# Ledger of designs, part 106: designed miniproteins, single chains, continued (2)

Each design is a single chain, and the fold is of that chain. pLDDT is the mean over its residues in the fold that is shown.

## One batch from the design tools (miniprotein)

Design m7683
Fold by ESMFold2-Fast:
Structure m7683 (fold): chain A 100 residues (1-100)
Amino acid sequence: PVTVTLTVEANVPTQKEVTLKDGEKVTIGAFVELGSDTVTVYVLDEDGELLASLDVKAGETGSVTFTTKSGKKYVVTAKASGGTATETNPLTVEVTVSPA
């Protein structure tokens, strides 16, 4: 698995481009650090199509599986809701990409 760490503030989305193989079934796992906010993690392709989405509460884990398209780039995005994550106290999200 490839792990990407994202730091998120309330209502400020944080993005990371990921390289995935074409036509492959992929599981996105997410762990959210302890806090009070809920984090939405979603995967978009280069055309802005939503391929996968999950909501993870602080201190919890979640996962979602999707199939990659041929010739596309992918962006993993995390956004905190609830307003307790700040610039000086951001919420950490660990996103793991693995074959399904």
Scores: mean pLDDT 73

Design m7684
Fold by ESMFold2-Fast:
Structure m7684 (fold): chain A 68 residues (1-68)
Amino acid sequence: SVESLIQAIEILSELLNIPKDLKDKLIEAVRNRDLEEFKKVVEEIKKLYPYAEKILDELYEAVEQALK
C-alpha cells in the first residue's frame, strides 16, 4: 500500500540521516504515483549519500512494483 511505502521511507530516512526536504520529495512522489520523479529524487540522494545506494535501489524496485 502507499501507506506502507511512506512508512518505509520515513524509517529509512531516519536510519540513513536523509534530510527532511529529500524525504518529503520521496513521499510526495509516492503519493502522486510519479515514478519518474521518485527516480530523480533517489538519484539525487545517491549522489549526496553514496553509502545508501544499494538500499535506495531496493526501495526504488519496491516502489516501482507497488505502483504498477
Scores: mean pLDDT 87

Design m7685
Fold by ESMFold2-Fast:
Structure m7685 (fold): chain A 99 residues (1-99)
Amino acid sequence: SAIESLKQHLISSAKEILNFLKDSNTISELEYESLKEELENAIANEASVAELAKILSKISFPIAPKEAKQLQEAADSNNLDEILKLSENIVEKVNELKL
């Protein structure tokens, strides 16, 4: 379903960004483990799109604070189209930082 595809996109994006933050020393090992556990618990509990978007917002904040805040607001309003758009923008920004 479209909802399941969006959840998978949010999960994969969160994992990729979290690994980038660890590998680039942008976050501490303790912050990495805390965010990883929060994401893994959300996946295990079949979290909603909004809940996964909030986790992605929290993870992406150090590198994309504007987009992260907008993603949090989109999650609070359950705006699925805006969640998708903002998550894609965050991934694009992270990919630019890898260049």
Scores: mean pLDDT 88

Design m7686
Fold by ESMFold2-Fast:
Structure m7686 (fold): chain A 63 residues (1-63)
Amino acid sequence: SKEELLEEIRKELAKILGEVAAEVAVKEMRQSGLSEEQLRELLEKIKKAKNAEEVSKILKEFM
């Protein structure tokens, strides 16, 4: 489900950005109406990200 993907994305983002920034980013994703396919692609890219700069580039691609 979308909520399961959003929670997994939040956990991965929290590892790099911290809890507060991760929650803000996930709220933006909910408001943007991303599809489950887009959320899966976003999750896979975030898992491969090594730092906040890489995460920012990924988020800009999908937002």
Scores: mean pLDDT 83

Design m7687
Fold by ESMFold2-Fast:
Structure m7687 (fold): chain A 75 residues (1-75)
Amino acid sequence: EKKEKALRALVEASELATDPEIQRLMTEAKVYVIKGEYEKALELVREAIARATDPELQAKLREGAKYIEEVLKEK
């Protein structure tokens, strides 16, 4: 399901991230996705995208954001 895809993308982004602040944002975003607080999770993912400079990390963060947005649209 889209929730599982979002969590997977955030886990992969966490593995690519070397910035402790981006890792913190991803940890919090994963908790909010698990709790079903998708709007808060999306806000944190967007903040991480704005901070990220690595193209691979940005791509994974955008993938996670896309799945969270799809969950919100099907709400």
Scores: mean pLDDT 81

Design m7688
Fold by ESMFold2-Fast:
Structure m7688 (fold): chain A 68 residues (1-68)
Amino acid sequence: MGNRNQRAADEAGRRTREEFRDLPQEVVDQASDAARRAALRAGHQGASPEEAVETGLEEGRRTAERLL
């Protein structure tokens, strides 16, 4: 159900914000949003909540890395 996927997405976003809290707000916001979207997509594609969170965190890190 979407609520479980939403919880995983929120967790990925929250952990991404914690990891990059000292970066500029715009970078943190974009990385967190990317993490949440990636986790939500992974959940919709059948990933477990844990798998979805990890997918989200990885995408959040890539997004932060791309933003200069």
Scores: mean pLDDT 82

Design m7689
Fold by ESMFold2-Fast:
Structure m7689 (fold): chain A 73 residues (1-73)
Amino acid sequence: MQNVQQLEQHIQQQVQTLRQLGVPPESSDEFGDVAEQQLNKVRSNPSNQSILQQQIQNIDSTTQKAIERHQQS
């Protein structure tokens, strides 16, 4: 479960960043749904490092989009 734990820690760091930036609950909830989907992909392939890295990149992309939406909307 090392890859799952690594992604969970990364998600927690991104959630903390969003909270400190005051991102609205709606955007935070959307992020949570995406994060759960990414976690499920890693849970299905727990030893696949490439899948882990891809999901980390997807979480980073989702975090950036949430920040941009908050700033533009």
Scores: mean pLDDT 76

Design m7690
Fold by ESMFold2-Fast:
Structure m7690 (fold): chain A 90 residues (1-90)
Amino acid sequence: MMSEEEILKEFEELAKEAEKKLAELIDKMQEDPSKAEELLEEMKKIVEEFKKRAEELKANPNVSERLKELIEEAEERFKDAVKKLEEWLK
């Protein structure tokens, strides 16, 4: 069973890795705009993977309300970033 501190650490590592991967895909999109649709789908996949892992963390009985809020805020941020890029590409 994970402690609150272990859950927070895992969440922070997951969020950091997702942010890094999304930034790398944005850079690739700027280098080759013809790949924009493929890269956008990869970004959606990263956000979905983050969401699934975040849901698992939220299901842990040791999660505080504050930590749950932080996880939900990160989920909304990543979702909003992808939607913003999708609108930009239209």
Scores: mean pLDDT 80

Design m7691
Fold by ESMFold2-Fast:
Structure m7691 (fold): chain A 78 residues (1-78)
Amino acid sequence: MDSETTLERIRQALLDNKDNPEAAIEAIRQVLKEGGMTRASNEVIADILDYLSEVARFEGDEETAAYAKKLAEQLRAA
């Protein structure tokens, strides 16, 4: 799968699960699994979310950027 398409799917998972961090993380894991990344660690998902946060900020989507950054922090603390 194209990495850019994977990031778009992850962004959509965040938008669909704004008030449920656990469901958002589960949806992200499912997207990564479909892309061939089975058993992604919390650190790997957090790194992807940090990158998505920067992309969202560049696009002017401050809400998604903030949410992605917050989830990355939660994953690293787990």
Scores: mean pLDDT 80

Design m7692
Fold by ESMFold2-Fast:
Structure m7692 (fold): chain A 64 residues (1-64)
Amino acid sequence: MKTARVLEAEVLKKPEGMTEEQVREKAEMAAQRAALSLPLGARREETLEFPDGSVVRVRFEVVS
């Protein structure tokens, strides 16, 4: 199964009461979902905006 290897996760905005770790975990889960539709070896940088107002810039590669 393809998985996302997160190379960098930068928290640009987080809601009050959440830790940066919690926001990064959310972004890593989103990267993992994106990796399923990408070819093996692909590298992507995405800025992810979440409904709670969190904004994370994630750089990841697709590995097996």
Scores: mean pLDDT 80

Design m7693
Fold by ESMFold2-Fast:
Structure m7693 (fold): chain A 93 residues (1-93)
Amino acid sequence: MLKVRESTLETEDEKVLLLEVEGDEADFEKALELAAQKALESGKPVRLVFKGKEEREYLARINKETGKVEIISEKELVDGKWVTIHEVKGFEP
């Protein structure tokens, strides 16, 4: 069962919803979907911190041009290096 902790992080420029999720790798997709739903519900960016075998940080934000949720990896460990990746969820064919 996923452990979910929701809080609000205030920055100088915006109010961000912080969503901390603990689970295994099989729960990761559900954590992304939850972050996307929270972004749609609140209209605010959601910072997802997924705590599995490794910690991953994602930003779920509504794209103002398309009205769709974008999930952006802020940092992911690839071959021993931290890289920023961009992944868009909610493609319509």
Scores: mean pLDDT 66

Design m7694
Fold by ESMFold2-Fast:
Structure m7694 (fold): chain A 88 residues (1-88)
Amino acid sequence: RLEELLKKLEEILEKSDLPLVELPPEAQNVVEATIRALQSSDPEVRERALKMLEEDLELFPDIEDEEERRTLLSQFKQLVEFLKELLS
């Protein structure tokens, strides 16, 4: 459920002490592709995007590299803003 995903993303962002960073073009392209996939009329495309986000959420606590963690956290921030707009 998108509402459950939004809640989990917001919880991770709230608990993080790391500053958010400006996304490099490659990471920004991933966010934009994910947003497009979540809005797709194809349920298989949407399901794949949801599973990929769920996997990223599960992997986040195990990321040792601070730069990688900050980049993923910044991606989550953009996705939260999108999901809030979509669900409101």
Scores: mean pLDDT 78

Design m7695
Fold by ESMFold2-Fast:
Structure m7695 (fold): chain A 68 residues (1-68)
Amino acid sequence: GIDSSASVKERLLALAEVARKAGKEEAAEALEKLAEDPEKAEEVIKQMEEQNLYSADDQLEFVVEYVK
């Protein structure tokens, strides 16, 4: 089905959960806000993929910088 690949919202919410477990509350809140905005969420995912950011730590740092 269409949901066999995680949606952009689901990917951001998964990263938010990782951030909360790591004690990075600000990053988690930023990711949750982005997940509520599908246009910005899609841009963030696209930019992370274009920059080859595959580790959770790199992705979290990018999101924090993006929402400044």
Scores: mean pLDDT 74

Design m7696
Fold by ESMFold2-Fast:
Structure m7696 (fold): chain A 84 residues (1-84)
Amino acid sequence: SPIEKALDEAVDEQVKKHPKYADLIRKLYEEKREEVLALAQKFAESSPEAGIGAARAYANKIADEAVSLGKQRDELEKLRKELE
């Protein structure tokens, strides 16, 4: 579907933008994929463009969350090395 394609493309764009955290982006996306598709499909009831826009927005929010978690992982690893 156009919504699934838009989601998959948005996730691939975010992975390309943040290759260091690609593992976290893909993991969070897979965990939330069904929920995001259901939400985007509800927006698509208003217009196809609204569904696609919602799908891309949710994919971007998931990527932002994954990158934030990845940066926290990096900070903790740095602190751990300083304590050794």
Scores: mean pLDDT 83

Design m7697
Fold by ESMFold2-Fast:
Structure m7697 (fold): chain A 80 residues (1-80)
Amino acid sequence: SEIEELKALFESLSEEEQAQALEHVVALLEHMAKQLKEGKLTPEQQELALRAAEAAVALFPDNERIRALAEEIRELVKEA
């Protein structure tokens, strides 16, 4: 599984690198949610945003902010 390979790679990083990667993932999901709200994403980009949100939750299942952003992205894609 690509997600399991990515998770193994993430777990091999230092605590500092893991924290930095988490911060970048949150920023990416926030940007995607904003673009969705503004109607700026194509259907293909909407599918990519949904996949990115699902992957982020799989990598960070205990992170409340990532779960909230993923739920928001799922709802926005359904409305589009």
Scores: mean pLDDT 81

Design m7698
Fold by ESMFold2-Fast:
Structure m7698 (fold): chain A 71 residues (1-71)
Amino acid sequence: RPSLKQIRDDILSKVKAIIQESLARGESPEDIERQVDHAIRTYARRYRLTPQQVQDLLEEARKIRDELLAQ
């Protein structure tokens, strides 16, 4: 069974791919944020994450988005 760290790393990897794909399509930062939020909440249900773990993932995803947008 994957550890919580492996689950987190897998989710963040998928989030990064979603952001990169959406940027390649020329989608707005607002549309990217909606897609990322939806994906994280979907994975949170699948892996039975706590509300705090979901918030931590959303914060990390925002950092990844801001980093990629700065390129």
Scores: mean pLDDT 80

Design m7699
Fold by ESMFold2-Fast:
Structure m7699 (fold): chain A 79 residues (1-79)
Amino acid sequence: DAAKAQATAETEEVVRRSRDEAARALKGSPEEAVATFQRQAAVLLEVAGKNAHIGDSEGAARAVAQAQELRRQAAELAA
């Protein structure tokens, strides 16, 4: 339906933006990169919750997967 299609498109945009922000942050300090990765992961989890609320399980799963990947990278950078 229209709401699910819109949520999926919004999720794709947020995922792309989060990846671009993460890549940009790697050019700065490790501390800034970790903070940026964690902030972007939080945004993705908010989008996942919104998608789950409207029944878009695929969009929610995609956002969660990207948030988990960013958190993994942040943990490696903080090590």
Scores: mean pLDDT 80

Design m7700
Fold by ESMFold2-Fast:
Structure m7700 (fold): chain A 100 residues (1-100)
Amino acid sequence: MKKRMEEVRERLKSFLSEELVKWIEENVKDFYLQFLATWLAVGLRIMGYSDEEIKRYVSVRLEYWEKNLSKEEIEKMAEEALRVLEENLDLVEKWMREVA
């Protein structure tokens, strides 16, 4: 699981600015939350949000997840997100080309 999640995250990072990637890596220490944060950031970028807006939305969502979900729930959420993303990665890449 972790190896596939790392491979997909590397693909997703290519759609984000170096500043946003660095911000996630410096502010999110949990592996599964880092994956979820990266996925959420890509989704927000596809919707046309700026780096500053993405940081704000991601911060609020991560704080909520860390306070309200168990480690097991976060892991399952990340695994489900990975499954959905692997099935739709070609579509995500297409959308990213259209907004860049």
Scores: mean pLDDT 80

Design m7701
Fold by ESMFold2-Fast:
Structure m7701 (fold): chain A 71 residues (1-71)
Amino acid sequence: ITPEQAERVAALAAKVAEANGGTLTPEEVRAILAGVDGVTDEQRDAVVARVEELGGTATPEELRAILDSLA
């Protein structure tokens, strides 16, 4: 995943988390990633798996850290 894709995902994640009280579900992360051009299904599945490994929810900050680790 590119740094530009990570920035786009992080911006969308912040908006969704604000509406949800500060956290994102794996399903919400999957939907956000599906909306970002150039993110492959394999990359999306890898990020979602990392969120599930964190206990099934992620803050925007945790999601950003996952994206940065995969860039």
Scores: mean pLDDT 79

Design m7702
Fold by ESMFold2-Fast:
Structure m7702 (fold): chain A 73 residues (1-73)
Amino acid sequence: EVEEVVKAVEEAARKAGLSDESIRILKALAAKALESEDKEAARKATQEAIRQIGKEEGISEEDIEELVKVVEK
């Protein structure tokens, strides 16, 4: 369950062209969000991190939205 979502985030981030460091950060955040007792707060934090990292690396809005959707699943 958690591992499947983390792998999906990693695959989507690599496809979008994110750095290995950003992929590592997003994987850790996704895993933490899924295991958190406050899933809504953790999910929102992960989504904001995806948007921030995506903008910093010049990823398209479309690719950022795809990454956000993976975390919502």
Scores: mean pLDDT 73

Design m7703
Fold by ESMFold2-Fast:
Structure m7703 (fold): chain A 100 residues (1-100)
Amino acid sequence: MEGLIEADYYLGLSLIAESLGMEELAEKYREKAIELAVEEIVKKYEELGKDKEKLVEFLVEAYKKGAVNRELLEMAAEKLEEEGREDLAEAVREALRRMK
């Protein structure tokens, strides 16, 4: 959960930089946010014994506690899919479905 909080913090910095016209800095913070979110998702999947349902439950709880932004999870899912981790991308998308 701490890794998702850090990722969400960098997403927040990206939005602030964008609002100030600092487009290059905004992009760097966005890339860092996505990188950290993907790393935490992979790490948690391994810590949970590669149990996709437990990963889905973890992500839903993180969202309910305000530890991660929905848009960040959507971007992380896209990045996981690009990296050939369709299994984890689908787990993130399942978590997003349960959040609504």
Scores: mean pLDDT 86

Design m7704
Fold by ESMFold2-Fast:
Structure m7704 (fold): chain A 68 residues (1-68)
Amino acid sequence: SVLERALADFRAAVEGLAANPALSREEKRAAAEHYLDAVEEELRRQGLSEEEIEEFREEARRVMEELL
């Protein structure tokens, strides 16, 4: 599904941020938040409902808490 792919892509991006030794934890979180906003706009553009976007947001926040 679009949502599963978006979450998998988000996790991969956050894993890349987590592994970057040049970035502080604050910079990693800021970059992840910026990426989250960009993905939400893309999902809205693709016609996902606000309920689906909120589900993505909740899962994305869990990924950020897990990895950052």
Scores: mean pLDDT 87

Design m7705
Fold by ESMFold2-Fast:
Structure m7705 (fold): chain A 63 residues (1-63)
Amino acid sequence: GMPSLEEAYKIIADVVGEEGAKKALEAMKRRGGTTAGDLATAAYEVLEGEKAVKAGIALTLAA
């Protein structure tokens, strides 16, 4: 199944670093998101293109 929000945050942090993961989490919260999928979407929008793609791939593989 889909990873938990905490698991998704750790995956993103491992790929893009803690600062990038925090930016993605803040963007998700601004959009009213609460799920790992919402976090992946926010990461895609606010991180550098290459880092966002890596985060999206990591979340997809964890699901």
Scores: mean pLDDT 75

Design m7706
Fold by ESMFold2-Fast:
Structure m7706 (fold): chain A 98 residues (1-98)
Amino acid sequence: VEEKVDELVEELKKIFSQYDKVPAYSFLKALKALLRKYFPELTDEEIRRILARSLGLPENATDEELAKAIDKDGNGYVTKEEFDEFLERLRKEILEFL
């Protein structure tokens, strides 16, 4: 499980190696796709719960609410700094969920 989380994290880090910021919706879409790829046993509903918990939101949070919570500045983009802050919580929530 931990090895798959590390691979997912490295794929996300590659996005910020080419770009200093990414549109929040594009980042959320990529994150969901990677979670499905590395953890095919997770349903779309379970992926949404993991993301909501990682962001301190209710488990029924919408994609719009998830994108807004990742985008701390409200500028429509996720920066590398915002990503690094989110990453540790995401890792913890995946490991606790599985």
Scores: mean pLDDT 76

Design m7707
Fold by ESMFold2-Fast:
Structure m7707 (fold): chain A 68 residues (1-68)
Amino acid sequence: MSAEELILKAAEYIRKGKYDEARRLLKQIMEDYGLSKLEIQQMIMALQAEGKISKETALELIRLVNSL
């Protein structure tokens, strides 16, 4: 599974109010793919620009990444 596909799964957890699961998954993505906080935030913004996640969900994901 790609890092982008896993970020979309984290976005689904946010939509369902599963913030702890989203947080754990984002941390795992960063470890497994060797991504910095900036790099994962750029991927989240790209997915939002592509219309794959809402602006609201993207902002919540970015806030979670910054809290890691």
Scores: mean pLDDT 87

Design m7708
Fold by ESMFold2-Fast:
Structure m7708 (fold): chain A 70 residues (1-70)
Amino acid sequence: GKEEAEKAGKEGDGAAARAAAGGGLGQINSMRAGVYGKLAREAYEKGDYEKAAEYAKLAAQMGREGWELA
């Protein structure tokens, strides 16, 4: 629901910021996380909270993978 989309979005933003700080591969994954974060916001604005949550989770995963590779 809406609450899950908001929580996933906050976690995605944090993970993307940490990945960007790592540099190199972290920057690339941070950019990809940003794209999914934008898609999550667009879906949220359209009222598609399930897709918003899904894209936000993908953004968080990409940010986390960037940190582990950095």
Scores: mean pLDDT 66

Design m7709
Fold by ESMFold2-Fast:
Structure m7709 (fold): chain A 74 residues (1-74)
Amino acid sequence: MKALADAIAGALIAIGAEFGLETGVMDAKRAIEDAKIGLELAKRGKEEDPSAKEAAEKGIERAKRTIELAKKKE
């Protein structure tokens, strides 16, 4: 299932960006880029398959939080 796989991948990328930003391993600019990629994948998965909605929404929320936090720093 491509849509569900995309939603899960997006969520994982968003989680990685958030964790990287929080631990200081990742620069704000890089975290924003990774979070945007995660957000786009999660949105695509959610749109194609309603069963992916829960996973996609979690990924979208984390990605938005990471972008907001990173932007506050820059």
Scores: mean pLDDT 73

Design m7710
Fold by ESMFold2-Fast:
Structure m7710 (fold): chain A 64 residues (1-64)
Amino acid sequence: GPEEAERRLAGLEAALASDDPAIRGAAVASLREMGFDVRSVAEARALLADPEARARLLARLEAA
């Protein structure tokens, strides 16, 4: 549901902010598996900062 999608999104944001490069890399890989064209942590952070891209991600997380 929407609350679970928001929790998953918060988890991705926390992972991208992690000091561990393996955790950041796993978050980027998860976004790519969901069909987002991101190649780096910086691109993934920029995607989550875009309200329209964020809304599309939330819709996919809710549908999954």
Scores: mean pLDDT 82

Design m7711
Fold by ESMFold2-Fast:
Structure m7711 (fold): chain A 90 residues (1-90)
Amino acid sequence: TVELQGVGATKLSDTEVAVGVHSAAGAPVSAKVKTSSGAEGEAKAVATDGNSAVFRVELSKPVKVGDTAEVTATTESGAVGKGTGTVVAS
């Protein structure tokens, strides 16, 4: 497991967040997200570039600005990265 760098989370709607991550092990292709409010979601990358990936994640519960998002992301090779970000307004 490697630590994810540059974890950003942006609130798109009450149940949707955009998540950006950077991984030294290569661009992640899937991610799981858990928030401090208990919302959970999983998505495939909508865009990848080098070691960076962007996800649009639909969550099980409403999210709010200021929630902490814990991200677990997996690369195509199967490497697992973890990191946290704070949810910000779009």
Scores: mean pLDDT 80

Design m7712
Fold by ESMFold2-Fast:
Order: sequence, then C-alpha cells, then structure tokens
Structure m7712 (fold): chain A 86 residues (1-86)
Amino acid sequence: KKIKPDDEIELSDLLKEKTGRDKATVQEVNDLTVEIAKERIAKEKGKPVSEVTPEEVGDYIIDENEKSKFNNPNIPSAYNLYKKQS
C-alpha cells in the first residue's frame, strides 16, 4: 500500500521524544526523519549538515530503521517522498 504525504502515522519512540507528539503526517515524518538523519550523519562523519548527500540520508534511514532506531514501518515510503522533493 502506497503511503500518501498527508496520511497520519504513529511516530517512532525517537520521533515522539523529539517532537512531543504521538502522530504526524507522512510528510512531517519524512521531514523530521531527514533532519535527524542529516544531523546524525554530520556528527558521525564530522562534517556540516549542508555536505550530507541525499544518498547518505537514504542509506542511513534504511540502516537505522533495520536497527529499530526510527521504529517506523513507513520509513521506505518516507525515504521515497524525500527523494521526490530533492
């Protein structure tokens, strides 16, 4: 089932902690997930957020979702929405 940008989904524990919200739209989750991923990649690799590539964000989101860091079953859909915006 294809997730739409305006569909509300339950946030992962990580995103609930960050936002103080239980639910957000797929678009909001996509934006938050990308923002968190960029910050973490920048910190881990010791580079500015502006130098984080869309490919690095996508790979990071997939890897962290597998590790239950985002614990969001719609992460692949959120990643696809991010790619369309980029």
Scores: mean pLDDT 63

Design m7713
Fold by ESMFold2-Fast:
Structure m7713 (fold): chain A 110 residues (1-110)
Amino acid sequence: SKEEEELANKSIKEIEKLFEEFLEKAKSASDEEQIKLFKEMLKKIHDIIVETINNLSDESVAEFLERVIKIEEELLERLKEINAPEEVIEMQESAIEQLKKKYEDIKEKL
């Protein structure tokens, strides 16, 4: 529905904003501070994804997760380009794997 599309678009923009805020703070942060900031960002993103999914149909959830996976994969490449700490790279790879598993699980129900 149009309302579901508007919610998904809003959530994607909020996630992208969190990525940009993290990347800006990371420029002047130590490796330990980057790991801490990244964990805080992952929690916020998880909360946005859960809230969004709870308000979407299964078909809209699949489309939303596909979009989230794409921007999360784009973030992973940006993190590699800036030589982010290995722990940050590993956490991002794990987050993408979990999202892909959720996407496959929902697709099987369609």
Scores: mean pLDDT 90

Design m7714
Fold by ESMFold2-Fast:
Structure m7714 (fold): chain A 88 residues (1-88)
Amino acid sequence: MVKVEVDDKLYEFLSKVGIKDKVIDAATLENALIEAIRKLNLLDPEDGRIVDASGTILGELLGVDKFDLRDPSALAEALKKYTKEIEE
């Protein structure tokens, strides 16, 4: 399983949802991002596939206010510039 080291900005976001490790499995990171979106109630109430990240650190990290949540791996790929793969 691929492990990634998260940078300080991504770590700040993850720590808000209880993830306090800077080294995390890629699959755990994908699941943590989905749980963070749910816990922070960032899903559009009329379309549960649209994420409104405006005014949040997630929106700052992604550089967008809104996006369609179709695949958690696509979200993890968008955050690759804030992660470094260290081992498999």
Scores: mean pLDDT 69

Design m7715
Fold by ESMFold2-Fast:
Structure m7715 (fold): chain A 80 residues (1-80)
Amino acid sequence: MVTKGLQDVDQMSQYLVAELSDAYAQDPSDIAGLSAQLEQIQDDYHLNQDTFLAALQQAAQYLQMPQANAEAILQQAEAR
């Protein structure tokens, strides 16, 4: 594990929670909509994929996403 970037992952996860919390609260089953929003964030900020995926996993935990939903979103992010 790379210890450098732990703070970047934490900061990014908090940012993703803030951006996704409203959309997730409105429709927790809209995995496609959440994935599209995440794709836009990744593209706009040119995020490193490893850091982004780690932050996304943490954000899913903060949002208390069911494991199946979290895995679906992560798989879509990895497939890019």
Scores: mean pLDDT 70

Design m7716
Fold by ESMFold2-Fast:
Structure m7716 (fold): chain A 87 residues (1-87)
Amino acid sequence: SVEAEWQQEIEQAEAAHEQYDPEELEPSAVKTLDLFFEKFEKGVASPEEVQNAINYYLVMYHEKLQEGNLRAARGHFLLRLFIETMS
């Protein structure tokens, strides 16, 4: 699947000691959860808030993938992965 291919690319980047650039994240999606990201960056987001954000981006990923908007789908995939790896 496309998601599995992106996961392999991410795993290869991690193995190469690459860091995710915040500028690569989808800006519109970050703006939608501004309050969450403020709390998340401060390390005060609750586990429920973290899981809700992960679920939001998972839903948005699948919706954009169904629309054929691969760029937006990838952005939401990367935002979810960023939250999961930093949690």
Scores: mean pLDDT 68

Design m7717
Fold by ESMFold2-Fast:
Structure m7717 (fold): chain A 81 residues (1-81)
Amino acid sequence: SNIVRLIQDTGAAIHASTSPERPRLLGLLGQVVDAYAKKDYKEAARYAEELAKLARSAGDERTARLAEELAKELQREYEKQ
């Protein structure tokens, strides 16, 4: 699944990050994963958007871009329901 790959890539980017926001970024990714596992794609997309905004504000452009792509893919899954 492209979403599973994006979750893994986003997690790897956060772990490589030197940002002091890393624990909050990991927490938000955990909320994306939990919502996705419940097939709550709307909630998962919302958390991915929050993750992207936090990463961008922290200067972590790579994590922000991956989280934005993740949010878009989750929104597409929601729209298919």
Scores: mean pLDDT 89

